Designed miniproteins, single chains, continued (4). Designs and how they scored, part 111

Each design is a single chain, and the fold is of that chain. pLDDT is the mean over its residues in the fold that is shown.

## One batch from the design tools (miniprotein)

Design m15858
Fold by ESMFold2-Fast:
Structure m15858 (fold): chain A 99 residues (1-99)
Amino acid sequence: VDLVRELSERSNSREAILEALRELAEHALKQAEEYKKNNDKEGYKNALRVAAALIGFLEAQGVPMEELRRRLEELTEEEDKPYVEEGYAQGRADAAALA
């Protein structure tokens, strides 16, 4: 998540930053899908948290993330929902900190 801070510091374009973060969220979601297919439980849980944090951050910034949020929720097993909620909370906190 340090990447979000570095992008914010280096770029004068809010749109470019948000686009890069959206692409990163899509990548994290794809990684979670691959880890789940390969029974890599640790990679899957970590990718879920990363995707959730990016989605939570982007939603807090006013970016419509309904499609990616729905994909993440459909991908998430019942027992792993706490990791997703933790990610969302972290993303919202990071958005508030970066102001």
Scores: mean pLDDT 80

Design m15859
Fold by ESMFold2-Fast:
Structure m15859 (fold): chain A 66 residues (1-66)
Amino acid sequence: KEKIEKYLEDLRKFIEKEAQTKSLTEVVKAFNKKLDEYLKEIENPDDKIEFERKGMEILQEVFKKK
């Protein structure tokens, strides 16, 4: 659980930084690639579902700021 929380925090920081300099389409591409990388590191199926759900929430928050 704590490891997933750290991955989500890193993902948020990464996407917020990308959103500062890149177009919306580039941010979505970067998000999907980074999300897939983290999902490969997560072994537990329940943790994968939680990470993906919360990751999508981060992307939605970033889009609201665009």
Scores: mean pLDDT 77

Design m15860
Fold by ESMFold2-Fast:
Structure m15860 (fold): chain A 99 residues (1-99)
Amino acid sequence: MLEKAKEFLETAKQLNDEEAVTIAQAIVNKLNNKPSGTYQGTSLDNVPLALLYNALGEVYFRNERYDLAVEAYKEALKIEPANGEAQEGLKVAEEKLSE
């Protein structure tokens, strides 16, 4: 949902995480049928929504925000339940959060 995507964007801004802001902004723009922008010179317009949520999960995982990584991977799996990368990311993030 758009509201959840906007929450990710606001959280990324609060964390001052430029990479997470770029990806979360692309998700919000894609849900609003707007151009998704660019990341490291690459257009995000043709990147599937599930892959953007998976990438956001990876960014939060690297920043040890396992709570946010879990939420992002769950959003990816709502769109593409058979995404093995998002399934594995969710499992590892939940294991870290359970420590």
Scores: mean pLDDT 80

Design m15861
Fold by ESMFold2-Fast:
Order: structure tokens, then C-alpha cells, then sequence
Structure m15861 (fold): chain A 72 residues (1-72)
């Protein structure tokens, strides 16, 4: 993800960060997943893809909801 972002390949960076976040989420690493989802949203916005950023943010919001429920 980071190498793609540094190269200005923002859409690919966003997709890679999203993939990394989804992996962490499946492993139960919610804090790591949240961090990667944040990087993915930032990369999408920097690339001018507001629709992709919104889709990723919606996925992050669902993860946050599940994380908060898991704390009960």
C-alpha cells in the first residue's frame, strides 16, 4: 500500500490498504484493520475518488460497530 501511495498511484494504494484492512479484520485485529481502512480512505480522497472513499468509510463504520459490540 505505502509504496503505491508514495508513487502517486492512489487508487491502487487505496485498494491495497483496503485489502490489508480486510485481512486484519478477518483475523480479529480491529485496531490494525481500522488503521488500514483509514489509510485506504485517505488514498482514495487524495486520488479524487470520493465514491471509493465513501464506500471504504461505510465498511469502516460497520467494523467500528462490530468492534464496539465485541467490547460488551
Amino acid sequence: GRELYEAGRYREAAEKFLEEGERAYKEGNYEEALRYYGFAVQAALDGGDEELAKEIQEKADEMIKEYLEAKK
Scores: mean pLDDT 79

Design m15862
Fold by ESMFold2-Fast:
Structure m15862 (fold): chain A 68 residues (1-68)
Amino acid sequence: KPALPEVIPGKRLSIEEYIELLLNAWAAYGEELSEEQREGLIATARDLMTAAGVPEEEIQRVIDFLRA
């Protein structure tokens, strides 16, 4: 299973920027990604952000971006 880089909430914004980089990669290869793979990505992102202590409002914005 792929290991994601360690996310540190030094500033909560850093986590959001990190996820944006992942989304950029998905945007490039999104056509090949299946719906199930996208849902898995969202679930993984939620788990990571929750573990990092990101507020629900911030998590919601990131998920909205992923869903878009």
Scores: mean pLDDT 62

Design m15863
Fold by ESMFold2-Fast:
Formats: structure tokens, sequence, C-alpha cells
Structure m15863 (fold): chain A 78 residues (1-78)
């Protein structure tokens, strides 16, 4: 599903930004959890009414994939 692909992209992006493999895996797992989706919306600014499955990867790049460190802060190191 698209949510799993987004989690995979998050994991890869975190690794490219120097985040440890352990923390990157934890963030990706938290993202796949129901609370992880909510935290992602808070970090990215995607509205609650907008289903994540309808948002393209290109659109999400503008919101939070460039700011992967903020997602890590909210999910791994709150």
Amino acid sequence: SIIFELARKLYTTLLSQGVSEVDAKAAARTFLHAEGEQLFRLASGVPKDTPLSSVTEEELEKYSIDDASEIVRLTVAP
C-alpha cells in the first residue's frame, strides 16, 4: 500500500540524513502505527480530512520528507 511505501521512503531518507539504522527503523514503524499517521500529519501539515493514501509522494516531498528530522523528533525523540 502507499502508506508502506511512504514509510520505506521515510526510512531511506532518514538514513541519507545520517540518522542511525535503529532510529530510522523505529520512526518507520511508528509511522505505520495509527499514532504515527497522526504524528506525521502534525509534522507535515497535511490536513486531518485528507487521506494519506490520496496524497502523492511528490506532494509529500513539499510537506515533510525534506524535514524527516522533524518526524524523527516527534516519533522517536519527542
Scores: mean pLDDT 60

Design m15864
Fold by ESMFold2-Fast:
Structure m15864 (fold): chain A 99 residues (1-99)
Amino acid sequence: SEEAEIEKQKKEYFERVKKLLDAMVEEGLLSEEEAKEIFERLEKLVKEVIETEDKKKEEEGKKLVEELWEKLIKDTEKGVKALEKAGLSEEAIEGLRKA
């Protein structure tokens, strides 16, 4: 069903984000506490955006992504290693290097 496919895609997305956050902790870009807080904020925001279509929650999600991006570019060598460990594409890695 369409609902089951969407649920599967969400699960895969969150698993990928968790891998990235875990890799960022390993590289010293985030503390375990910061990674947990970011993951919990992202999960809550995704749920609220889907349930309410609230544009303010979409903006809050964009800010969270920008916070992660800022932490990744703080040490670009470590950021690239974190992205590689998370299994992200070469295009995503190149995008980070240019940021």
Scores: mean pLDDT 71

Design m15865
Fold by ESMFold2-Fast:
Structure m15865 (fold): chain A 81 residues (1-81)
Amino acid sequence: SKEDELMFELLKRLTEAYEAGASKEEVIAIVEEMAKENEDNPKTKKRLEGLKEWLKNASEEEFEILLQIAKQELEKIEKER
């Protein structure tokens, strides 16, 4: 589905950022760019804006855990392909 493709793309970008040692600000910029790419989809934009706001308020530890979870979820999805 389009929602599954978007989730895969999000997980992929978050995992690539994690592997590159990206800062929280850099990851926020990635999520903001994805929200702009999905401007014509209000449901998707709302989800991405929600993630962006959560990231802005997250501690460095919470941010690190999110990226670890994203990598684990990406690996599960890729295993099923």
Scores: mean pLDDT 82

Design m15866
Fold by ESMFold2-Fast:
Structure m15866 (fold): chain A 84 residues (1-84)
Amino acid sequence: SPEEQLARIRELMDKMSELLKKIEEAVKNGDFDTAKKYLEELKQIAEEIRAIVEANTDLPPELKEFILRTVDRMIEIAEKLVKE
């Protein structure tokens, strides 16, 4: 159902938020190797969310665009943090 797919997207986005926090902590500690590993995990979850959103025919287009833009923003922030 659309509600179940939205719940799954929300769980994946929550995981992205936790990974972003872990990336920030790793960068603050100078552990760029760990930060890069979390960034790769973040990108993998982002691709999973994108695949769910793009395959879904039940979600409003405006909501799809909002989710994808939010995911892209999280990746951009993470990439800027890991840049060293």
Scores: mean pLDDT 86

Design m15867
Fold by ESMFold2-Fast:
Structure m15867 (fold): chain A 80 residues (1-80)
Amino acid sequence: MILDLAEGMAKALVERLGPRAQPLADKLIEGVKKAKTPEEAANVVRKYLDEIAAAAPTQEERDFVRYARDAAVSLIEGIG
């Protein structure tokens, strides 16, 4: 389910980036809960992960967030 993916991603982001990521992770979960289509859910993922990536202080953290964003969008849109 798309919500399970969002919850797993939110947990992974907070574990990797620390508690500073929690507010955006919470907004990601809320946005996905409100999404009525896979396209809306993918747009929520793009929005909040792009904001997290922009705020990330290291290249390794930015690359991790970008990878997670692209992987999640592919899973939601069924592109694989």
Scores: mean pLDDT 79

Design m15868
Fold by ESMFold2-Fast:
Structure m15868 (fold): chain A 55 residues (1-55)
Amino acid sequence: APQPALSKEEQETMLKVAENSAKDLAATKGKDEKEVLEKSRKAIEKFIQQQKKEA
């Protein structure tokens, strides 16, 4: 792993922050909150998986 300092806890915190931001953006732009949230979660999960696969 390139950065062992990045723990699962930090990754989960990032996920929650992104979810919160997505909700705020969806509410402001009048977009589907569910879709925005799911997209953000999927992107983060993909990023985490890619990081693990590279290790």
Scores: mean pLDDT 68

Design m15869
Fold by ESMFold2-Fast:
Structure m15869 (fold): chain A 103 residues (1-103)
Amino acid sequence: MSEEEVIEEAIRGLESLKAYLRDQAAAFAGKDPETVALLEEQVATLEEIIRLLREGDIEGALELLREQLERLKREAERREGDAKFIFEISARALEALIARLEA
């Protein structure tokens, strides 16, 4: 796969994850404001990562991806039930993306 193809695939993966997180934030609306706020913050961070990838700043994108992965792991450890599951899914998605971009 070319570097351009890897970046385009990564952007598609991040856009899919953003859509998933927005849907989850809507599902928690009015029930768990803290989880909604954290999911919205995650979406904003993913938008910044997509911007860096589109600008060709792969190293900057990887730095934010690693920082976000560590944050998601911490949030998953502090939570239970559906919220924990969402952060664990997000962490696994970011781990796979980091591995692909580093290859």
Scores: mean pLDDT 84

Design m15870
Fold by ESMFold2-Fast:
Structure m15870 (fold): chain A 77 residues (1-77)
Amino acid sequence: SDFEERKKKLEEKIAELEQRLQDLRNTAPDSPEFEEIDALLKKARELLKIDTEENVKKAEKLVAEAEERLDRIGRGE
């Protein structure tokens, strides 16, 4: 129950961050940073295809990194 809810929340977060990245790509010049964020989100989705605690924890770390990078871009950093 808790594990499945955490996984679902993580999938929702990935979708949110993918949308944020797409919005940035539509309004800004291409950047290596956008490619790195996209790679993090794709890797997180790949990890979540295998239903293990280890993969969920790895995906959580990748998602947190992608969010921090998007937040820095939003701050002009």
Scores: mean pLDDT 84

Design m15871
Fold by ESMFold2-Fast:
Structure m15871 (fold): chain A 69 residues (1-69)
Amino acid sequence: SEAEELEKRWNELSEEDREVIENLLKLEIAKKVGDGKAVEEMEEKIKKNPPSEKAKELYEELVARYKAV
């Protein structure tokens, strides 16, 4: 299933990559609710710890699923 595939990909990431995906998701939520302060905070965290290619690919998949729900 898609959930099992995403779980496997998540478990293959480093702890740092998992944290950056969480920050990217928090940024997307902050933008949707109009929280400019949270947007600035999350953007700063992401600039300090940019996502790897693996993290970026999984983030894009998670965002697609999040928007569908």
Scores: mean pLDDT 78

Design m15872
Fold by ESMFold2-Fast:
Structure m15872 (fold): chain A 81 residues (1-81)
Amino acid sequence: SKKKERDKLFNEFAKILQLTKDQAEKVKKIMDEYSNDVSIEGMKIAIRAAEEMISQGVPKQVLADNAASNLKNTLKNIEKE
């Protein structure tokens, strides 16, 4: 189901960035504002971007602190297309 795929991607993203409970809740709240299709596509983009930035030496804490705001921008851009 699309909900299971969304939840799996959310868990992968939270694990990659080592999100706190509060940070994870904010990310989940943003995802809930959008359809499962938009959230799945946006989360795939966010995971790939996070892995790339970590590989280039960006601290995980910086990415975690900005995760909700960055995801919101990504989802807005997908929805506009």
Scores: mean pLDDT 86

Design m15873
Fold by ESMFold2-Fast:
Structure m15873 (fold): chain A 58 residues (1-58)
Amino acid sequence: SMELERKVKEAAAKAGLPDGMRAARLGAQLLESDGLTAETATEEQIANAGIAGARMAE
């Protein structure tokens, strides 16, 4: 979802990580594959997804 992508992007930016649109989408897709949504994902899960999405987007 766009809301989950936004949260992943914001968490990545706050951590000083690449926060590009592709990285945010990939991170959101990882959370969604685990059945998580913008409302159910924890701050830690969102931050970890930001890291994973940034690495996958490289």
Scores: mean pLDDT 80

Design m15874
Fold by ESMFold2-Fast:
Structure m15874 (fold): chain A 78 residues (1-78)
Amino acid sequence: MKYKIVIEAVEIDGEIVLKVTIYNENDELLFEKIVDSPENYKEILEKTKLPKEEFTKMGKEVMMAKKKGEEVVKEIEF
């Protein structure tokens, strides 16, 4: 079974936050969560099965780009 992870930065109430979405092979939404708490961060790592270092690096790149007015989205298939 193939999954697609989408990591993007979104603006909520004037704050830039990281959003993670997972789709199945039929482009159906399986999981969507914002990194707004340690609990959500842990759940995202458990659902994506991404290494913490790799996820943190991608999230930082996406968040920094958004803060500079650039739109960057990271997509991973696994």
Scores: mean pLDDT 81

Design m15875
Fold by ESMFold2-Fast:
Parts: C-alpha cells; structure tokens; sequence
Structure m15875 (fold): chain A 85 residues (1-85)
C-alpha cells in the first residue's frame, strides 16, 4: 500500500474514533506501524498524537505534554526503533 493510502486510512480511523468507535484505534495503530516501516516517522507520529489528544480530554496525565512535544518524542522513538532493526 502506498503512503497516501496509509495516510487516508489513518485519517478515516481517527474520524471513526472521534465519532465513538474505539475499535478504529486498532486500524490507526496498524496504519501508523506501516508508515513507520515506510520510513514516514513524522506522519506516524502526527496520527498517534492526534489519537492521544482525543483521549487526553478524559486522561489528565496526557494533558501535561503539548502536541509538539509529543510529536517530537514519538518521532525520535520511531527513528530509534527503526535503527535497532
């Protein structure tokens, strides 16, 4: 699957989670993992940060990090994980 199709799938999954379908989070995680495998760490981090923001309204522990800080940390973790393979 090309990167554009993976990003479209992740976007649709985020919209479904926002509408109350928590099971769509698995689709988002799967698409993000495939983006990581394609070397698209920025795109994967972006979608995971957006998912965490949806849950942070009910999860105060995640509110202490800004979206930019969380994106940067996830991006670095994805790059480090890829370097170990």
Amino acid sequence: MDVAALKARAEAALEAVRAGDDSAADDLARAAQQLIEQGRFDDAAEFLVRLMELYSEDAPALKTLTPEELRERLRRQFEEAAALR
Scores: mean pLDDT 68

Design m15876
Fold by ESMFold2-Fast:
Parts: structure tokens; sequence; C-alpha cells
Structure m15876 (fold): chain A 67 residues (1-67)
């Protein structure tokens, strides 16, 4: 069940704060692939979420540089 797998991975990304940035990126990629397999509508939503996650990372980097 690709949708259940995606939910599990998404929950891990949201709740597990002990993950390194590298581990989070790996989980995000797996989450994206699981959503692609679950359906096109979910894939469209996840593409937007993926872009938001990338932007958050970029904004966080810029915030650190400006401090």
Amino acid sequence: DALARAKELGDQLASNRDLSPEEREALALQYTEALKRSGSERYKINKEIGEELRKIGDDFEKELLER
C-alpha cells in the first residue's frame, strides 16, 4: 500500500527531530516516490509540498547566514 507507506514516511519526517539533515532528505525522497506510486492527484500535491520543503531549507540557510 503506497499511500500507507507515504503516510508512515511523512509522519517520520514530521515527528522525528533526531534525524540528521541527510537522513531527512533521504526520507523526503522516499516519501515523494511513495506518493507518486499512490496516485497522480497525490503526486501533484506532493510536488507542491516538495517545493515548499526546499524553500524552507533555503530560507533557513539564508536566515543562518544573515544572523
Scores: mean pLDDT 67

Design m15877
Fold by ESMFold2-Fast:
Structure m15877 (fold): chain A 74 residues (1-74)
Amino acid sequence: SLEELAELAGVSRETIERAVKETNGDPVAALIRLAVEAIKKGDKEKALQYSEAARHAGASPLTVEALKKAADEL
């Protein structure tokens, strides 16, 4: 559920719901986008949390590992 994804990401349900609306109802794309934005901001902790939430939403393992590698290089 969106509530479970918000808990995993450490953000409010409203934050996830807005991101999902911005990605035309795709929670996987929403969480990948949030992880990328966290990486761009240098927020390693949030990048890793969004990457794990993306895995739980159904993102491919290859995509999740690429995001985690980018976060670890911060």
Scores: mean pLDDT 85

Design m15878
Fold by ESMFold2-Fast:
Structure m15878 (fold): chain A 70 residues (1-70)
Amino acid sequence: LKEVIERAKELVRKAEESTDDKEIVKYIAEASRLVREGFRLAKTPEEVQAVSEVYEGIVKIVRELAAKKR
């Protein structure tokens, strides 16, 4: 689980640092997949909280991308 969370956080960081919308989408798609696996593997409230924090980061980036289209 910790490795999954760490990889997802790294992908979110790469998405935040990227200026190419296509790269941002690819990083977010992979991070979203890892977050889904993280929720399946999480067995403690602390683990669920850690995965939820990464998910919130993804949601923020998705909202930023949606704002660009409008």
Scores: mean pLDDT 77

Design m15879
Fold by ESMFold2-Fast:
Structure m15879 (fold): chain A 95 residues (1-95)
Amino acid sequence: KMSELQAKINELKDLIRRRRWVDAANKLIDLQKQFPEYEDYILKEIGPILLLSTYTNNLEDEFIRAMVITSKKSFDSKLEELAEILLRMSELVKE
């Protein structure tokens, strides 16, 4: 159901904004598994907020990686790669 997907995307965006990046990574992987046909839609919704979060937290390498992933026109593991970036962001900004 699109309403369920959108609600989960909105929760994921809130987690990213609040620097709850481990929770965000887990939710992103769950979304990929539950809604695999919507990967491109999820990427377009989550990509910009993730890029902004890497930029505002001075995570240059993570920002560059996220830009590369979000610019790809392929249907391989893009959401998994974004989840890895979220986990890395959490590790770098934790202390």
Scores: mean pLDDT 78

Design m15880
Fold by ESMFold2-Fast:
Structure m15880 (fold): chain A 102 residues (1-102)
Amino acid sequence: EEIERLANEVAEAVRDAVTRALSKYISPEEAKEVADKFAQAIRDLLLEGRLDEIGPLIEQFAKEVEEKYGKEAAKAFRTAVDYALLQNNEKVVRIYKLHAER
Protein backbone atom coordinates (compact mmCIF):
# COMPACT_ATOMS: atom_id res chain seq x y z
CA GLU A 1 0.00 0.00 0.00
CA GLU A 2 2.69 2.56 0.95
CA ILE A 3 4.99 1.13 -1.77
CA GLU A 4 2.14 1.41 -4.31
CA ARG A 5 1.43 5.07 -3.36
CA LEU A 6 5.12 6.05 -3.54
CA ALA A 7 5.66 4.14 -6.81
CA ASN A 8 2.65 5.93 -8.34
CA GLU A 9 3.96 9.34 -7.18
CA VAL A 10 7.45 8.69 -8.63
CA ALA A 11 5.95 7.37 -11.90
CA GLU A 12 3.71 10.45 -12.24
CA ALA A 13 6.65 12.82 -11.64
CA VAL A 14 8.74 10.99 -14.27
CA ARG A 15 5.82 10.92 -16.75
CA ASP A 16 5.24 14.68 -16.38
CA ALA A 17 8.95 15.55 -16.69
CA VAL A 18 9.47 13.34 -19.79
CA THR A 19 6.27 14.60 -21.48
CA ARG A 20 7.31 18.24 -20.96
CA ALA A 21 10.91 17.70 -22.12
CA LEU A 22 10.10 15.62 -25.22
CA SER A 23 7.24 17.91 -26.35
CA LYS A 24 9.97 20.37 -27.43
CA TYR A 25 11.37 17.79 -29.90
CA ILE A 26 8.47 15.51 -30.96
CA SER A 27 4.67 15.73 -31.14
CA PRO A 28 2.77 16.02 -27.81
CA GLU A 29 1.04 12.69 -28.60
CA GLU A 30 4.36 10.87 -29.19
CA ALA A 31 5.87 12.51 -26.08
CA LYS A 32 2.92 11.27 -24.00
CA GLU A 33 3.21 7.72 -25.41
CA VAL A 34 6.94 7.52 -24.58
CA ALA A 35 6.39 9.09 -21.13
CA ASP A 36 3.44 6.81 -20.26
CA LYS A 37 5.31 3.65 -21.35
CA PHE A 38 8.47 4.61 -19.44
CA ALA A 39 6.52 5.68 -16.33
CA GLN A 40 4.70 2.32 -16.30
CA ALA A 41 8.04 0.46 -16.58
CA ILE A 42 9.55 2.51 -13.71
CA ARG A 43 6.41 1.92 -11.61
CA ASP A 44 6.67 -1.86 -12.18
CA LEU A 45 10.36 -1.90 -11.16
CA LEU A 46 9.60 0.11 -8.00
CA LEU A 47 6.67 -2.16 -7.07
CA GLU A 48 8.86 -5.27 -7.55
CA GLY A 49 11.87 -3.83 -5.67
CA ARG A 50 14.06 -4.09 -8.79
CA LEU A 51 15.80 -0.76 -8.18
CA ASP A 52 19.14 -1.92 -9.65
CA GLU A 53 17.35 -2.22 -13.02
CA ILE A 54 16.33 1.47 -13.16
CA GLY A 55 19.66 2.59 -14.69
CA PRO A 56 19.56 -0.06 -17.45
CA LEU A 57 15.89 0.81 -18.14
CA ILE A 58 16.73 4.51 -18.58
CA GLU A 59 19.52 3.61 -21.03
CA GLN A 60 17.23 1.23 -22.97
CA PHE A 61 14.53 3.90 -23.42
CA ALA A 62 17.11 6.61 -24.21
CA LYS A 63 18.54 4.39 -26.99
CA GLU A 64 15.04 3.76 -28.40
CA VAL A 65 14.27 7.53 -28.29
CA GLU A 66 17.58 8.26 -30.08
CA GLU A 67 16.88 5.65 -32.80
CA LYS A 68 13.34 6.96 -33.41
CA TYR A 69 13.60 10.73 -32.68
CA GLY A 70 17.31 11.65 -32.65
CA LYS A 71 20.10 12.52 -30.24
CA GLU A 72 18.63 15.81 -28.94
CA ALA A 73 15.36 14.09 -27.93
CA ALA A 74 17.31 11.28 -26.23
CA LYS A 75 19.41 13.83 -24.28
CA ALA A 76 16.23 15.66 -23.21
CA PHE A 77 14.75 12.31 -22.09
CA ARG A 78 17.80 11.39 -19.96
CA THR A 79 17.99 14.87 -18.41
CA ALA A 80 14.26 14.92 -17.55
CA VAL A 81 14.39 11.44 -15.97
CA ASP A 82 17.55 12.27 -13.96
CA TYR A 83 16.00 15.48 -12.55
CA ALA A 84 12.65 13.82 -11.72
CA LEU A 85 14.36 10.91 -9.92
CA LEU A 86 16.75 13.27 -8.08
CA GLN A 87 13.82 15.39 -6.83
CA ASN A 88 11.99 12.21 -5.73
CA ASN A 89 15.06 10.38 -4.35
CA GLU A 90 13.62 10.25 -0.80
CA LYS A 91 10.59 8.30 -2.13
CA VAL A 92 12.81 5.88 -4.09
CA VAL A 93 14.96 5.28 -0.96
CA ARG A 94 11.79 4.69 1.10
CA ILE A 95 10.58 2.10 -1.45
CA TYR A 96 13.99 0.35 -1.22
CA LYS A 97 13.77 0.21 2.60
CA LEU A 98 10.19 -1.12 2.51
CA HIS A 99 11.24 -3.97 0.18
CA ALA A 100 14.29 -4.76 2.37
CA GLU A 101 11.94 -5.17 5.39
CA ARG A 102 10.00 -7.98 3.61
Scores: mean pLDDT 87

Design m15881
Fold by ESMFold2-Fast:
Structure m15881 (fold): chain A 91 residues (1-91)
Amino acid sequence: DLSLPSREEIRENALKLGVKKETIEEIEKELDNIYEIYIAMTLVAMGIPLEKAIKMAKEVYELLERLRNGDKSAEKKIAEIEEEALKLAKE
């Protein structure tokens, strides 16, 4: 998708936001999809623990695919995950 940053831009932005190189490498190792990688990098940059960020990224991507296929119930679930992420980022 032309609206999504490249893998290199996602990596550079994560480094600028203070995400450690080792954390970036672990995300790229555990996730194959560029959208999942982007979401996980963003969550870690917000202060969410790596293991939880990876899990949430997979869940959000699955819900985004469901939403694209016409499942409107996925929108509420995405909003719930976003609220959880914001609460975790404040701790």
Scores: mean pLDDT 80

Design m15882
Fold by ESMFold2-Fast:
Structure m15882 (fold): chain A 69 residues (1-69)
Amino acid sequence: SKEEEIERLIKLYESNKAYMEKTLADLDKRIAEAKKTDPAVAAQLEQLRSAVRTKIENLDKKIEELKKE
């Protein structure tokens, strides 16, 4: 049914979001270490973190759109 497909998509997006949030936590640790030794690497990791955060925001929008159906 449409309802079952919507539920499946929400679960998929929520799983992807959880994985990306774990990636952010890992990046935060890597940024903290890089700041001690290599500011250029820290800056690159912060750009990657911003990209991952944008993907999470896009997933949140998709989840909210599906919940309205």
Scores: mean pLDDT 88

Design m15883
Fold by ESMFold2-Fast:
Structure m15883 (fold): chain A 138 residues (1-138)
Amino acid sequence: MEKVPDVLNKLRQLADSLQLSPATRAAFNQGIADILARFGDKELDEGFVRLLLLTETLIHLLKIDKKYWNELRFLLVSDPEKFVETLSELLYKRAGELAQPIVDLIRKYLLGGSISLDDFIVEFLRLLDALARKLAAE
C-alpha cells in the first residue's frame, strides 16, 4: 500500500522515458488528474493504481463512452474476466482489428499472469500510442 500521489509520480517518470505522442501524454495526464480527484492522498495497492491509470488513459485517448467508465472501474477489481470481455468489445467497436494487439496484451496480463506489471505498463502504453496514431491517420 502506497499513497496514490507517490504511485502516480513513479508512473509519470516511467511515461517520461517513453516517446509517447502528445495525445497519449494528454490522456495519461487526464487519467492522473481523475485518480487524484477521486482518491486524493489515500493509500491504495500500487498494482491497482497502475492498472487504473492505464484504464483511464485508454478511456480518454480512445474516447470511450462515459456510460462505461464506472462499469470498467468496478470490473477491473471485481471481475477481471468480465473487465477483459467488456473492454475488448469497446476496443473492437472503436478500432476493429487494429485493437487486437492491445486486447491480446491485456488478456495475457490479467488472465494469463505471465508478464510483470512493469513490462505490461511499458508494452501497453506503446501499443496504445501506436493504435491512437493509426486511428488519427485514418
Scores: mean pLDDT 81

Design m15884
Fold by ESMFold2-Fast:
Structure m15884 (fold): chain A 87 residues (1-87)
Amino acid sequence: SPIEQAVKMLEALKDYIKEKKPSKEEILELFEYLLEQTKELFPDEKEILKILEEAYKKIKEVLEKDPNAYEKILKIIDEAIEKIKEL
């Protein structure tokens, strides 16, 4: 399902961030890729796309203030996962 695939992609990104502590640029590029793939595969899943776009905006804001704010980024991803699971 679109919900299961979006959750799996976010969980994979979360695990990658925990393990690799990637740069601000890489985190943003990976999230942009996730968002683009979701739009391509599930263009009609407006609520999932809205949750992902809101998470992306929050991640950008956090990383502009602190490029090493991994804990805050992981919390934003966790919140997006929970919101998508509730759909």
Scores: mean pLDDT 87

Design m15885
Fold by ESMFold2-Fast:
Structure m15885 (fold): chain A 67 residues (1-67)
Amino acid sequence: KKQEEITKYENKANAFKAAADLYERAIQRYRDLGPEYEPKIREFEQGLEKARKDAEEYTKKANELKK
């Protein structure tokens, strides 16, 4: 069970890292389109911040179980 929990947390961390990558790409694309897209960029920045924090949290939980 412990190994299954480690794998589960690692998978969640990887999923949130992938989400963060998508948000970064979206932010860069909308910045190139112009200032009218600033509200969308801010929404993506919030999503990016949350995705990064979630990825870090699950990475930490997986590492705690390994120790």
Scores: mean pLDDT 82

Design m15886
Fold by ESMFold2-Fast:
Structure m15886 (fold): chain A 91 residues (1-91)
Amino acid sequence: MIDPEIVEKAKEIVDSLPDEEIEGYVRRAAELLLHSKDPEVQIAAAVILYELAKKHPETVRRVAREALEQMLKSPHPAIQEAARKALEVIE
């Protein structure tokens, strides 16, 4: 399972973001998810995208859907699970 501390921090970050910054943050999280060499960073990015998807589903669908779909093929179960949950929210 994903570390509860990562989930808590992701919720705090997403709740504190002003509307103007949402799309930029979604784009940055999607880039980290696809291109980070650190699995812990990828897990954090996937969790952040899931929390963003719950509050801003249209923005996540538009900006990050392709990255989330690609991560369903990740060898990391935590990344796969977070990506799957985010995709379920934005559909």
Scores: mean pLDDT 80

Design m15887
Fold by ESMFold2-Fast:
Structure m15887 (fold): chain A 66 residues (1-66)
Amino acid sequence: MKKVITLPSRYLSPEDIEALKKLAEKEGIEVIIDDSEVEPEKEAEAVSELLSEIFKKEAEKVGPPK
């Protein structure tokens, strides 16, 4: 299944944004960059969700589901 995740960019460095986009694209996840004003806690939640999805897809590539 494909996943689309909106990633806030206001508190992230350009380096972090590019790294996250690259990892997401590698796993077939579409990332939408949002530069609007959001709370830092909301940004942390979005980054956590993105990393969780990337990790999950990476794990699925290595072993059979069980």
Scores: mean pLDDT 72

Design m15888
Fold by ESMFold2-Fast:
Structure m15888 (fold): chain A 80 residues (1-80)
Amino acid sequence: MEPSKDFEEFLKRLGEAAVKLLEQGLPVRDVAQLIAREFREAFPDASDEQKREAAEKIASTLPEEHREEFRELLLEYLLR
């Protein structure tokens, strides 16, 4: 994988997936856990800095009412 381009495009796809899962009625916590799992599978060696960037960028795609809760939960799951 090319780290910068593939990383950015993958984060965009995860954001789109998160929005669709929320539209299907999944709780924010469950969506955050699923997205964190997909990120870990794709980037098992990601740094804590990359995990924080991922949480911010993915969360920015979500509706404002879910954005902060999702960001905090996603970051929690990514840093475990």
Scores: mean pLDDT 81

Design m15889
Fold by ESMFold2-Fast:
Structure m15889 (fold): chain A 79 residues (1-79)
Amino acid sequence: VADQLVAQLQDRTDALISRLSDESNRLLGDTTGQASTSDPQTTQQLVTQLGKQLASLGASQQDIQTAKDIVMQTHQISQ
């Protein structure tokens, strides 16, 4: 049934999110104090890098676009 397929997809998505979180922590370890989301250029670079990371982890283009939209909306609200 569809619920079983959705459960399997959710499990794989959770695994990808966990890997992305681990990679994010690793990058923060390398660039602690260097990254800032207040700078528009830095925010744009982070959005681009996030897209590449998600694509590398096998995320769908729709998921990548949604993630980018959330980051951009958060930045816009902060302005």
Scores: mean pLDDT 61

Design m15890
Fold by ESMFold2-Fast:
Structure m15890 (fold): chain A 88 residues (1-88)
Amino acid sequence: MKIEGVIVGIKVGKETAEITIQDLNGNELAKITVEATPEAVLEAIEKLAKEYNAKVELVRIAAVENKEMAEEIAKLLEEKGYKVEILE
């Protein structure tokens, strides 16, 4: 038994988003930076989840300067069936 689920953290900046994937024990599995668009964030999450063969249990989004982009990212992820929490 390896990784059963992961929590995804996203920090949304003006032009880029940092995506961190952690296991349920709080160990960081990966951290990447992508363009701050809903499509780029979704693709990155899907690829990392497949790489680690893990279910995404929760996505936590922290907006820095881009509340509107954070809301758009959240909407796309929710439409794809993810559970999303916005922190800012």
Scores: mean pLDDT 80

Design m15891
Fold by ESMFold2-Fast:
Structure m15891 (fold): chain A 63 residues (1-63)
Amino acid sequence: MAVGVGRAGTSVAVVRAEGDKVEVELSGEGDEAQRRAALGEALGQVYEKDPEAAKIALKKLQA
């Protein structure tokens, strides 16, 4: 299991990956730049632990 948590301003992103299951939770109010920064930080943490899971999470965010 790989978990990343990112924060930017009031935006908090949590990315959790286990096998083929990837959950992305985005909370807090912020502009698009803050949301992207929080997600980028969370994805970066997941990528350090499990780069394939991070790629799956990114695809889910783009869909």
Scores: mean pLDDT 75

Design m15892
Fold by ESMFold2-Fast:
Structure m15892 (fold): chain A 78 residues (1-78)
Amino acid sequence: MKPDIAKLSAEEALLLAQIYLAEGRDPSASKEERLELLEQAIAFAEHAIKTSTDPAQIARAREIKEEAERLRRELLEE
């Protein structure tokens, strides 16, 4: 995990997880680029889950993590 991620608030980590997930969905990006973006989305979502005390934020971060992990698995099967 990058040192920068460890210093983020849960809200900042959740926002970054959403941004990286959206970019990882971009079909114009290379497979390698999309895999890297999805890995970053997972890392940010994991940090939000660990640092948030808000059940709604935790639930949203889990959803983002699961979606990013699913997309990464699908890309690896191509």
Scores: mean pLDDT 82

